# Designed miniproteins, single chains, continued (3), part 96

Each design is a single chain, and the fold is of that chain. pLDDT is the mean over its residues in the fold that is shown.

## One batch from the design tools (miniprotein)

Design m11327
Fold by ESMFold2-Fast:
Structure m11327 (fold): chain A 80 residues (1-80)
Amino acid sequence: SKEEILTEVLKKLFTHLNEVLSQITDPAVRAHALRGFAALAQAVKKAIEEGKPRSEVEKLYEEGFAQLDADVAARRAALA
């Protein structure tokens, strides 16, 4: 069901967010990471609500994780 897919994906998003936040002490970078994950969660929720196949939803969050990781790393580097 859409609810089961959403629950599974949100658990993956939450796990990845916790891993990222555990490595960041700077409050501006933490706020940036939180905003990025909120936007990704919104995009994933929309895709599920629109009835996108599981494979498309999985690609969306996998690509989103990679983009967020890169963006957070770049912001951390800019503060060094």
Scores: mean pLDDT 81

Design m11328
Fold by ESMFold2-Fast:
Structure m11328 (fold): chain A 90 residues (1-90)
Amino acid sequence: MDDVAKKIAEKLREAGLKEGDKVGYYAGGGGSTRAVRDGIEMAGLIPVPYSTPEQLIKDAKEGKVKGITGQPGILEQARKEAPHVKIIEV
């Protein structure tokens, strides 16, 4: 489990995110939410959980988060609607 969070942290650092940058993720679904949060924190970033994909994408468009991670379908929508935000697939 720690290994998954470490790999997520490595990917976030490789994406060029800096300490204190906010990373949004979808927390309303089951599964890897804990590992995602832990990976964001391990990278020195601020985890921002969202209960809906729609709010995550809206906040990304408004520049409230500098990066997004989550499920492939959410990331594809973010690429269309918020092309300037860093999208990190984990």
Scores: mean pLDDT 78

Design m11329
Fold by ESMFold2-Fast:
Structure m11329 (fold): chain A 72 residues (1-72)
Amino acid sequence: MEALGEAVREAAEAIYEALKAAKTEEQKEKVLELAKRAEDLYGRAMTDPSADVEAAVAELKKIAEEAKEVAK
């Protein structure tokens, strides 16, 4: 559970920075899609006992990386 919380925090921070850095509507749309994906992954991992938490953590880290690319 600690790893999931940390991954969510990193993704949220990266998404927040990317949204602040976004200059175009296309960039904002991409960041909002990443935010929705992160929220869905976290919600599922918290509520579905069959959810693969390890896979969710990996996807959240990937979302954080994609958001950081938008912020560059």
Scores: mean pLDDT 79

Design m11330
Fold by ESMFold2-Fast:
Order: C-alpha cells, then structure tokens, then sequence
Structure m11330 (fold): chain A 92 residues (1-92)
C-alpha cells in the first residue's frame, strides 16, 4: 500500500530528525556533558530510522518516494559522518 509506505516513511524520517535534534540540543548544553555511549546510541537509533524511511520511500516506486528517499539519504550521510567520532569518545 503506497499511502501506508509514505505515512510510515515520513514518520520514521521525522522521528529520526527529532532524535538527532534532541541529541544536538543536549550536546549544546555545556553544563551537562552527554556520555559517549548515549551519543552513540542516539546516533545509531537515528541511522536506523533514516534507513527505514529510505527503504519505505523506495518501496513506493514513485517519483515523490524517490525524492523523499534522497532527502533521507542526505540526512543519513550527515549522521553517519558523526558516528566514528562518537564511537571513539565512547571507547575512551
């Protein structure tokens, strides 16, 4: 069902963005440092949500779905670029 795929994909993308935004907000608060393990967990959850959104949007087989998948892929690349640094901090 294409409508269900759009709805679930958009929800996954929005949840991923919300988790990434929440992590950024916590990291911006210098009074309380975010533990590296918590940062890694949040980034991994965001990555899973973006990958889910991409899969769901691609399954629609539509031009709109392809455009939404590209947006999710752009967001995924940004989050994936931050993960190695967070993992290094968590391992220390």
Amino acid sequence: EKEKLYKEGKKALEEGKAKFYALGERMGNSATPVPGKEAVAALNETIKLYKKAIELFKKTGTKEGEELAKEAEKNLKLVESLLPGAEAAAAA
Scores: mean pLDDT 79

Design m11331
Fold by ESMFold2-Fast:
Structure m11331 (fold): chain A 83 residues (1-83)
Amino acid sequence: GTVVETFLDSRLAPGYKVTSISRDSDGNLVVTIEDPDGTKHTFTGRTRTLPDGSVVSYLYGREKFSTPNPGYLSVTQRVTPLP
């Protein structure tokens, strides 16, 4: 079995919301954000394996939004094997 922990720090502009947090087949973090007009924007993060066998995926984004300065998003997801 595994333990999955998700850490989200979002300071998005009014009307923006995180609608999904998932992982792709390579273990990269995939986050979908909906803007005030209802348009969805998808961002893909990076993955790193730690010495203990835990996998961490992370995403930082500001520049990928279609509008200027939509805010800040930091998402980190950690997957740890159970002993």
Scores: mean pLDDT 67

Design m11332
Fold by ESMFold2-Fast:
Structure m11332 (fold): chain A 62 residues (1-62)
Amino acid sequence: MAEAEELLRRAAELRRDGSEEGRVQAQAEVNRAVNLLDAKSLEEQEAVAREVAERLRALLAE
């Protein structure tokens, strides 16, 4: 959990920079966070992906 949250914070910082490199790197960090949280089932994967997207949006809006 904590590790995935740190990846999301990093992704938000990279997205805030506004650079093309930052956007690509931010997406990679988001994908890694999702993979760490949802290794068990497709149902969990869908729920986690949605939660991760919401957290990232909230961090970017801050």
Scores: mean pLDDT 69

Design m11333
Fold by ESMFold2-Fast:
Structure m11333 (fold): chain A 96 residues (1-96)
Amino acid sequence: SKIEEARRRGIEAVEKLREALKQGPLSVEQEIGLALRVVGAAVEIALLGRDDPERAIEALREVLEKAKEVQEEFPDSFAARLALKGIEGTLEGVES
C-alpha cells in the first residue's frame, strides 16, 4: 500500500529528527528542513487517503504519536513543535 510506504517514511523522518536533536544544537535551517520532511510525509498520507480516509487517519495518528514522543523528549525544539503541529493540522483536514 502507498499509504503504508508513506507512513513508514513519516516515522523514519520523525526518527531522523530525534537523532539530529540528540547530537546537539541544530541551525534554524536544519530544524526547518527536518520538520518539513515530517510534515511532507503527513501531507502525502492525507493525499493518498482521499479514497481511503480511515487508513490515512490510522497512519497519521501513528506518525503523530511518534512526533509527540520527540516533542516530550525535546520540549524546547522548534523543529519538534513544527512537525507535531503540521501533522495535527493535516489530520484535522482529513477528519473534516
Scores: mean pLDDT 86

Design m11334
Fold by ESMFold2-Fast:
Formats: C-alpha cells, structure tokens, sequence
Structure m11334 (fold): chain A 82 residues (1-82)
C-alpha cells in the first residue's frame, strides 16, 4: 500500500510540475474540457501549491502527508469544478 501511494505521488508530482511549467497549455486543455478561464487559473494555482507540498512530503518520506495533499487537492478541485 505505502509503495503504491509513493509511486502515485511521484507520478502526480511529475504531472503537476509539467502543468506548472506549461501554464498556457494547461489552461487551454482545461478550457477545452468545458471549464472557464477563471476555473482553469484556479486549478493551475491549486496544482502549483500541490506540487510544492508533494515534493516536500516525498523528500521527507512522509507517505501520509503525500496522501493528505492528494486528498485535499482532489476535494478543492471538485469544489472549483462544481
């Protein structure tokens, strides 16, 4: 279980870092999925914060912290899209 969470967190971090490095491409993708420009900007900021926190959790080897960041990010993402 812990190894699966660590692998998932690493993949999520790589994806989040790509999105943060390519903000215009990320916003265009989100808008193409039916989101507004404002929602896309909020999601990009959320992803930036999540990437920073995931990196810290992974560096510390804190699997629980990594899972908490993922769960909180998903909950906030759902709130933005609702």
Amino acid sequence: MDETIREGARIALEEAEYMVENPEETKELLISLGLSEEQAEEILELVREAAERLREALEAGDVEAAKAVADETLARLKAIVA
Scores: mean pLDDT 80

Design m11335
Fold by ESMFold2-Fast:
Structure m11335 (fold): chain A 71 residues (1-71)
Amino acid sequence: LEELVERAQRLLDLARKMGFPEDLVKRIEDLLERARKAMEQGATPEEVERLRSELDEVGQELAKLLNEKAA
């Protein structure tokens, strides 16, 4: 859970610094809040896997945008 919070925070910082779309920033903010809530209150294994999957999806989308900006 701490790892998911750290990962979400890093993605959020990167998205903001690179000037990515607000929709993407908001999506990462939502994931960060959900991960923090899960860490504070506990979460089922199913919720943890859902957070991880959504975070992976956002990470892939962010990587694609970074590659497009580098080209």
Scores: mean pLDDT 78

Design m11336
Fold by ESMFold2-Fast:
Structure m11336 (fold): chain A 76 residues (1-76)
Amino acid sequence: SSEEIKELTILQFRFFALLQEIELRVRRGVPVPQSTLDELRATIARIRELQARLNIEPTPGMRAAIARAEALIATL
């Protein structure tokens, strides 16, 4: 639905904001709050759920960004 497409768009913006915050904290050698990591995981899960439900194939850029985020989370 158009409402779910809007939700997906908002979640993608939130995903990039969270990823940027985590990458900045890691680069500065400061702790990443568990709540921020949990929010990133939940955001990725919801994006994937909506992509599957709407039959939307993720762009190569989005797929690469999610892979980068998951690799980063795995090291923390």
Scores: mean pLDDT 90

Design m11337
Fold by ESMFold2-Fast:
Structure m11337 (fold): chain A 78 residues (1-78)
Amino acid sequence: GHMEELKRKIREAIFKGYEEMENADLTEEELRDIASKLPEYKKQYEEALKNGDEESLLDAAYQIGKAVAASARLAREG
């Protein structure tokens, strides 16, 4: 149904952001900046979900994926 399709799109957006960040040629400072924005993207995700804004929801999910990957890279590389 609609909810299962939406959940799939969210997972795909998160994975895409994560994968792009894992392969990005970035400095520790750039990774730290991106990782620091995770709380902001989580707030944007919750607001978009509450408002039924699928476009903003998927963008926030993508940004969350990037921020999570940046945080994971800092933990491994720092």
Scores: mean pLDDT 86

Design m11338
Fold by ESMFold2-Fast:
Structure m11338 (fold): chain A 101 residues (1-101)
Amino acid sequence: SEAEEFRERLRKVLLEAIKYLEKAIEALKAGDREKAEKYLFEAEIQLGLALIQLSIAKLMGITDPRLEEAIEEIVKAIEAIKKGDLEAAEEHLAKAKELLK
C-alpha cells in the first residue's frame, strides 16, 4: 500500500539518522569534536526531513505510533549527545532501533 511504502521510506531515513548519531558518539569517544559536530549536523538534517515527511503523512491521515516514538527517542539521543551523556544517548538509540524493526 502507499501508506506502507511511506512508512518504509521514513524508517530508512530514521535509520540513516541513527547511523550518523552512532558515528558522532564514536567520534566523541575518540576526542574528535569536529567530526562529532559534522555527524550531528548530518543526523539533524535527516531528522528534519523525517519530521517534514511525518507532518505531510499526518495531514493525509497516515499515522504510525512506533515511528513517532522512534523520532522522540532520536531527539532524546541528540540532546544526550549535546550534554555529553553518551551512555544515555546509546540507550535512546537502542530504543529507536527496536521501534524501527
Scores: mean pLDDT 88

Design m11339
Fold by ESMFold2-Fast:
Structure m11339 (fold): chain A 62 residues (1-62)
Amino acid sequence: APLSPEERAEENEFLKLLYKAYFTGDPEAREKVREYLKEKYGLSDEQVDLLIETLGREAPPP
């Protein structure tokens, strides 16, 4: 199903936090990304951390 305006806003906020966590290593940004993924997708801390690290290694910087 297509994203609602609210869901799109949440995705944009998440992407901002994700980039901040990758490029600055900001622990607050990393924790916010962890909580978001755990709440929305039911992932564990370990799964979230691995996902963030994997994406950071594979994705080219914008």
Scores: mean pLDDT 69

Design m11340
Fold by ESMFold2-Fast:
Structure m11340 (fold): chain A 68 residues (1-68)
Amino acid sequence: SVEREERALLAVWTAVLEGREALAAQVIDSIPDPAVRARLEALREAMRGASEAERAALATQTHRDLRA
């Protein structure tokens, strides 16, 4: 569901910002939809090299993409 995907996005975003990489991986692995998992993995990887402003934009874009 969209709500589940939005909750997963927020959880991954927060975990990465806090340096909780194992938690981010667990959240992603819990998602049964492989397309949603791929999107969240892409977000996680992109955030590693991103500035604070870029991280916010990445999360917003990923949220929009999941709802499209």
Scores: mean pLDDT 76

Design m11341
Fold by ESMFold2-Fast:
Structure m11341 (fold): chain A 67 residues (1-67)
Amino acid sequence: MSKEEIALKAIGYTLRGVGALLEGNYEEAARDFEKAAELFSQIDDPESKRAAEHYRKLAEEARKLAE
């Protein structure tokens, strides 16, 4: 999978996560943000590493709201 393909998939998961969060589906939001963070972490550049950290934190917050 190319870097661009990984980035597009990661963005797709961020959009799903935001949608789930707006609907109050915190468990789904956490899963989507975790997948986005994992995908961004596979890209070796500073912006993607920052995105991975950001979405990992959002996933943690969403999990806290779900529990």
Scores: mean pLDDT 85

Design m11342
Fold by ESMFold2-Fast:
Structure m11342 (fold): chain A 78 residues (1-78)
Amino acid sequence: MKKEEEEKKKRYEEVLKDIDAFAQRNGLTEAGEEAKKAVEEGYEKGDLDTGISRANAILIGAVLDQIGAEFEAELAKR
């Protein structure tokens, strides 16, 4: 039981670190915080996989939004 909890905690911590690294690399600080919240909620509810899935959706959405914002900014500069 403790070993299973320890394994889940390690996976949880690793995912949080991966999110931080990704967010820092892409300038997605807000999305990174939202993604970490999703993972934290999943871990607390015992459904880490769902939390990770939500985090991935948040980060992908943020990347797409950033690309769209950069495109609009380029058009505005003309």
Scores: mean pLDDT 79

Design m11343
Fold by ESMFold2-Fast:
Parts: C-alpha cells; sequence; structure tokens
Structure m11343 (fold): chain A 80 residues (1-80)
C-alpha cells in the first residue's frame, strides 16, 4: 500500500539520521538529531492511531518504539 511505502521511506530517512548522530562528534548536532528522531516517533504513533490498516498500525508502532530508543541512545552519548 502507499501507506506502507511511506513508512518504508520514513524508516530509511530516520535510520540515516541515527547513523549521522552516531558518527557526529558535535554534541549540539547529535542533540538536534535526537530531537528529530523523537519527533518522527511521535508522528509515527499518531499515524498508527489514525490508520485502519492493521499491518500499517503494527509497522508504525514498531518504528516509533525503535526511533524513541535510538533518540535516547543519542542523548545518552551526549552525557559522556
Amino acid sequence: SSEMELLEKTEKKAEEIYKEGLESKDPKKRRQLAIELDATAGLLRMFAWVSEDEEVKEKALELAERFEKKAKELEELNKK
């Protein structure tokens, strides 16, 4: 479905943001990327809430949980 294609595109972009955050040596840049991942996760949770497609709901929630965790990992790197 077109909704599933949007989720796959979102996943790819968010994974690229996470990779940039891991490779960044700038704490300010890493913080901004963590905020972007957390915002993306929030949008994915909202998308899961409004979708009527069970497969789309499940994928969106999985991605939301994944990027919430990755955002937290980037934040923890800035505390070291």
Scores: mean pLDDT 88

Design m11344
Fold by ESMFold2-Fast:
Structure m11344 (fold): chain A 55 residues (1-55)
Amino acid sequence: SEVEELKKETQKLVEELQRRTGAARAAGASTAEIFAIANPLVEKIEELQKKIEEL
């Protein structure tokens, strides 16, 4: 179903967010740099969650 596909895509983005921000922190990235990495992924996750809620 479309809901299942959106949930799967959301989960992949959550895992990618955790992986990228974790790697950035380990590399000594600043808060601003981590925010810049996280922001577009968080926005994408929120967009997908809204789509799921509307179904």
Scores: mean pLDDT 85

Design m11345
Fold by ESMFold2-Fast:
Structure m11345 (fold): chain A 74 residues (1-74)
Amino acid sequence: ERRVRVRGSATADADGNIKSVSVEVLETNAPEEEVQAFVDGVRKALETAAKIMAKELGEEVTISVVVESPRAPP
């Protein structure tokens, strides 16, 4: 089965602006197209989560995750 594992990080300021976002592919056996879709999905999810958390807390927030999927999402 195809697998994608990525490490992602996003930092948002107290106003909900993204200061930085990075997604690194740690391991994959999926085609490049599927990997790119997965990376894009993780990036968007991290940006959304970081913005919400930073705004709710009124502080700069950094979220760091490792995400693994048996297959790339659509």
Scores: mean pLDDT 79

Design m11346
Fold by ESMFold2-Fast:
Structure m11346 (fold): chain A 68 residues (1-68)
Amino acid sequence: MTITFVLEVDRDIHSQEEAIELIRTDPEVRARFEELRAQGLAILAQDPSAVVVIRVRGTEGTVDLYRP
């Protein structure tokens, strides 16, 4: 089972590295990411075979993160 959470941000995102940097440097984006990560970890605790994706959607560009 694959579960995708969407994290919308008001910046352009062109790479996974840019998405990770934004999560690292922006406290509001980090708080929202950590909330989605906690939800993903709760799902993995119930079903360890599940795949959890956090999709970072910018004003331009979209990047999928596979490590909640």
Scores: mean pLDDT 80

Design m11347
Fold by ESMFold2-Fast:
Structure m11347 (fold): chain A 60 residues (1-60)
Amino acid sequence: ERAARIAAGRRDINEGVPESFEAMVDSLRRHTPVTPENQAEIARIRALIEENRRRILAEE
């Protein structure tokens, strides 16, 4: 049951990856205070999300 729930959640992420990841990144940018440290962290997170998104879309 737990494994099935994880698989369902992963499927939702895969199916909505282009929209969900972009919405998440946009939301983070809007709600994160403008500081040099936060800007660097957002850039790093965005790079990781883009890499993950590309990998998931290529595989799925």
Scores: mean pLDDT 61

Design m11348
Fold by ESMFold2-Fast:
Structure m11348 (fold): chain A 65 residues (1-65)
Amino acid sequence: SHAEIRARLQQLAAAVKAGDEKAAADTILAMKADPRVPQSLVESAITNFGIAFKNPELAAKIAAA
């Protein structure tokens, strides 16, 4: 549902704001595993993760998982 997608995006935003790289990565992996989450949202989340944490190697691993 839209509410579930919104909750995941709120979790991701909170993790990024806190600088919690592990929590942000775990949230994106959960979004990627959820067939209800659009592929475009997952791709945007990975791009924003790479920018926010300046960790292109981890961003690439999340994309490949």
Scores: mean pLDDT 84

Design m11349
Fold by ESMFold2-Fast:
Structure m11349 (fold): chain A 87 residues (1-87)
Amino acid sequence: SYREEALRMARRALELARKALELAKKALETGDKKLALEADIQAGLAGIQIGVARLLLKKGGPDPEAERLIEEARRLLDEAQELLSKV
């Protein structure tokens, strides 16, 4: 179903957002511009998964768990972006 697929995409978004944050923290600690770029790439991929999940929720109807995961992913991406702004 569209709702089950949205939940799957939301979980992927969260995993990618967590990777982006981990890489952003390492980039800030080391000053490594390559790690900063890798964090930006993971963050971009997470954003795509969030977009897909939201589109699927429009077709399948709301899912509180998928929406919760999307919001958590967005929060982690905001934190990663804040850290990357300092690299």
Scores: mean pLDDT 90

Design m11350
Fold by ESMFold2-Fast:
Structure m11350 (fold): chain A 120 residues (1-120)
Amino acid sequence: SNLEKAVELGKEMDSYIDKAIEELKKYLTPEEVEKVRAALQYLRDLIIRGVLETGDLEKAKKAMEIFKKSVDEIVKLAREGKTLEQIKEVLKKAFDEIYKIMPELPEEERQKALDFIDSL
């Protein structure tokens, strides 16, 4: 079931976000941590939407790989003392990569995601 797979992936992404956020609290301000959390939750919601709309398990798998890689890179940048602006670049790249593998998602939603990250 697409719904069951979406629920499983959502729980896996939420667990990954929670672990990353606990690590980020050591390096970023509380306000910056909440901005990163919000952006990662937005990316999670986009991936879940793509899975529900396409039912494509291979695209879901690729989206999870992009998600996990992006989260790991954000944590690495924070550990290295990089700025929120550099972290935003990783987030923008992640959204771009997700839209490339799920082109069925509306282009308007891609622009909204980029605008959201820029507003952080």
Scores: mean pLDDT 84

Design m11351
Fold by ESMFold2-Fast:
Structure m11351 (fold): chain A 72 residues (1-72)
Amino acid sequence: PQPATFAEVVEAIGKLIEENNGRITLEQALKVADEVGATPEIKEELKRILERARNADGTITVEQLAQALAEP
């Protein structure tokens, strides 16, 4: 009933990265956000942050996610 907070979405993505050999794609991250009940507003903010965090191959690590979250 209550939508997931941004922190809960980030935690779920971090866990998926660990389970998926230390990296995921932007598409996988957005799918997890949807599965945990993120609002469209949270998904748009997440997309913006993750686009900044992406490697050249389109993947995201936990370290890159943490760095992007530290940079407004």
Scores: mean pLDDT 76

Design m11352
Fold by ESMFold2-Fast:
Structure m11352 (fold): chain A 89 residues (1-89)
Amino acid sequence: MEEKKKRIEELQKTFGLSKEEAEKIVNGSDEVDPETGLDYKTLKEFFDKYLNAKSEEERKKIMLEFNKAVSDALEKRAAQIRAERAAQA
C-alpha cells in the first residue's frame, strides 16, 4: 500500500479536501491554497507536525502556530490587494 495514497484519502476525509487539493499537499506543491493563504508545502509541514505530535499540549502549540501563519498570510494578501488597488500597481 502506497503511503501517499493513504495520506490523500485521510486528507479528503479529515478536512473535506478534493483529491487534487490533497495531492498538492502530499506532493508539497508551490501553489498557494486560497483558503489559508499558505502554499501546500507549508500546509504539508504543519500537517506532518500535527500528526507526529505526542501530546495534546504539543498539538495545541502546533495549532496556534498554524493559526498564526494562516492569519499572517491572509493579512499580507489583504494588505497587498489594498496597496495594489490604491496604487493601481
Scores: mean pLDDT 74

Design m11353
Fold by ESMFold2-Fast:
Structure m11353 (fold): chain A 72 residues (1-72)
Amino acid sequence: SSMRRKAEEEAKRLEEESRKKFEEMSKRGLELLRREKDPARGTGLAIREVGRGVDFWIEQRRRIEELREKAE
């Protein structure tokens, strides 16, 4: 149905957006690690950025699942 098709298109859009944002966060984490003179602080900053990426990914997966459920 057109409803299921629209939900699948929106889900794919959200998945692509999530992937893009996760890549950006990963790059930022690595840059923070390289630029920080204190390795302990640099590691902490990198872990925090990766953690934000994981939280964002979990929330987007939940939203995608809701969209697909409502389309059924």
Scores: mean pLDDT 73

Design m11354
Fold by ESMFold2-Fast:
Structure m11354 (fold): chain A 87 residues (1-87)
Amino acid sequence: VDKTDEINDLFGEELYRLLVEEAGLPEDVARELAEQVRNRLRMGSGIGALDTLADGLKRELGLSPSEARSKATLLLSKASQRTFEKL
């Protein structure tokens, strides 16, 4: 349904901004990672979205698995809040 696609697109843009602004990722890397996470959410996999983001942060920032998962959880929560504020 069109409205669900708009929400997923907003979430992807908010996550992209957080990855650039707070995680310090290059714009191209942040865009690709945000798109991968958005696609997992579109497929109904919240756990898959979290794992995808955590793995990306681990590879790009050299974080431990625990640090990557903690940061991924925080970034997903912030992206969700920003998306909700625009609805």
Scores: mean pLDDT 82

Design m11355
Fold by ESMFold2-Fast:
Structure m11355 (fold): chain A 103 residues (1-103)
Amino acid sequence: SEVEEERKLLDELSAYVSELVKKYKAGEISMKEFVEAVIKKLEAVLPKLSPEQQALVEETIRELEDLLKTMDPESIKAQILVLLLVISLLSGLLALIRGKERK
């Protein structure tokens, strides 16, 4: 079903973000590299998403790009904002999937 495909994409995205967090904690990548990798992954999955999910992802990409342009990504404030944006995106995508399941 469409909902099952959307859940698989969310699971893939969540797993990818989890691996990036692991690499960041290990000191293998910087916060800048973390954000750039997230943006690249979001752009890659964008064509596979519903229009509502695409809008949410495009907004998140723009906010992450704006953060890299306006802040030091290695600052505590930038790190907190990045984490909040990623959590907000994953939660929003899950909410859109759950909305479809209630019909």
Scores: mean pLDDT 83

Design m11356
Fold by ESMFold2-Fast:
Structure m11356 (fold): chain A 85 residues (1-85)
Amino acid sequence: DPTKVDEETAKKIAEIVRKALEEVQKIPSATPEDIRLLERAKEDAEKGYVDSAILTLAVLVTVEKESPEVREIARKALDEINKIL
């Protein structure tokens, strides 16, 4: 069983990821790949695959060549998700 969160928690996680995507879209140094990864994380969270969404955010935080601004947004999103799990 991939960690089953309730529907309400999954919706909150999807909203956190959606806000992160909106913020990253405003950053000039964000790559199309960064945006695509966040779009995938949002879609996964909306489908209830919250572990997959969390993993995608963690990748954005740990990639050495990532923009510091994108990394900070991804880290903030992970922190917000950790507070509700």
Scores: mean pLDDT 78

Design m11357
Fold by ESMFold2-Fast:
Structure m11357 (fold): chain A 66 residues (1-66)
Amino acid sequence: SEERDRVGGEAANVIFEAIKKAKELGDKELMDEIGRAVGLFNEGAQDLDKVREALERAKEILEKLK
């Protein structure tokens, strides 16, 4: 429970930051990649590994924006 809450919270925060930056840039390809991460996050309700994959994908998007 604690690990799920921690990973889920981190994933949500990183996804939110990626959405904010991609939206400011108007980059459709980045928005599509973010959409995939959000999909994994939503599927993660019963699968913590999918939440972790969403977090990693969102981190990759943020790294591309640096």
Scores: mean pLDDT 77

Design m11358
Fold by ESMFold2-Fast:
Structure m11358 (fold): chain A 85 residues (1-85)
Amino acid sequence: SLAEQFVEAIANGKPFEEIEKLLKELVPEEYHEAFEKAIAALKKLAESKESTEELAKLSAENAANFRKVAEATEGPLTEAVEKFE
């Protein structure tokens, strides 16, 4: 799922640019800017933190928040798609 891809990217330090490209294919264009800003903010936090434990904690908290946003976005879209199947 979208939420799982985002969490995995944060946890494993995957290239944010590659993940943004994948998300743009799955998420309507109107949400692309929000996800880009969210990923940029996480990258900035990662660069500013030297403690692995603090970085992991912040990444987990932010990942959880972004997961909720992704799930909220997927929910209505999934219901709409299923309704037209």
Scores: mean pLDDT 55

Design m11359
Fold by ESMFold2-Fast:
Structure m11359 (fold): chain A 73 residues (1-73)
Amino acid sequence: DKLKENYERVEAELRELLRKAGLTDEQIDEVLKNIDKSIEEIREYLLSLGVDPETAREIAMLAGILKLLKEKL
């Protein structure tokens, strides 16, 4: 299923970006549990953890894409 393949790929990419941004596994899981939140809420959470504004924006947008893919599953 291409939709499931796309979901798994985007989730893996998101997890990798979060890890590179210095988040712990617990913090990464927190973001993934809250992907149904607004892009703004996810971005603010990342900023609160010290992630730079551009990286936080990119990650929040990718989380938004993952949310849309999850809703289609």
Scores: mean pLDDT 81

Design m11360
Fold by ESMFold2-Fast:
Structure m11360 (fold): chain A 130 residues (1-130)
Amino acid sequence: MLKEIQDYANKLLEYGKKINSGEILSREELDEVIDTGDKLLDLLKDKKNALAFLDAFSDLEIAEIFSVIIYAYARSGRIDKAVEVAKFVLKLNELKPLSRVARLSLASTIEFFATFTGDKELEKLAEELR
């Protein structure tokens, strides 16, 4: 399990590097991010896997991983799924609090897509994460 979590998380971090360099992900890359993110999120529903993940990655890497997943769902028009991911992040933050810098980074990503989509639930979730 931990190796699978690490493999999925590292793949998402590589997509994060592309996004941060100003590259626009293709439809196929967005689909791969969504597939990888869904597999990671399913594993993290187990509390032991979630704790192992939170211990294996830095707070900033965790923020980047979830930002990439939210980015891919929002860009694909799947705002319902972006909301589900943001809610999941809040549950992980309750399990092991992320640093303020990491929480602000994630909140900024969620707020950007709340503004872009007009989604009030994303707006509330971003405020709660701050």
Scores: mean pLDDT 86

Design m11361
Fold by ESMFold2-Fast:
Structure m11361 (fold): chain A 85 residues (1-85)
Amino acid sequence: DELEKLIEEARKELEKIRKELGVDEKLYETALTAIDGLKTEAKIKKLTVEQAKEVLDLILELVRQQVDPLELGKKVSLKVAELSE
């Protein structure tokens, strides 16, 4: 399952970012929840593997930028909506 592999790689990258930058716990938890929920969201919204990767890349970039947890949630939701039919 290519999507499962991408999600697992995103989890590893999130852990690496957390260790290197000392990410806020609430931001980390929000990002992890978004990553873990993406398999279900992709199925419901009929996202392609490529589109799911765009969402994962956005989540990781927002964590690196250390945005507010609510802002991460809003931007991710908007991206999923834009990618879905």
Scores: mean pLDDT 85

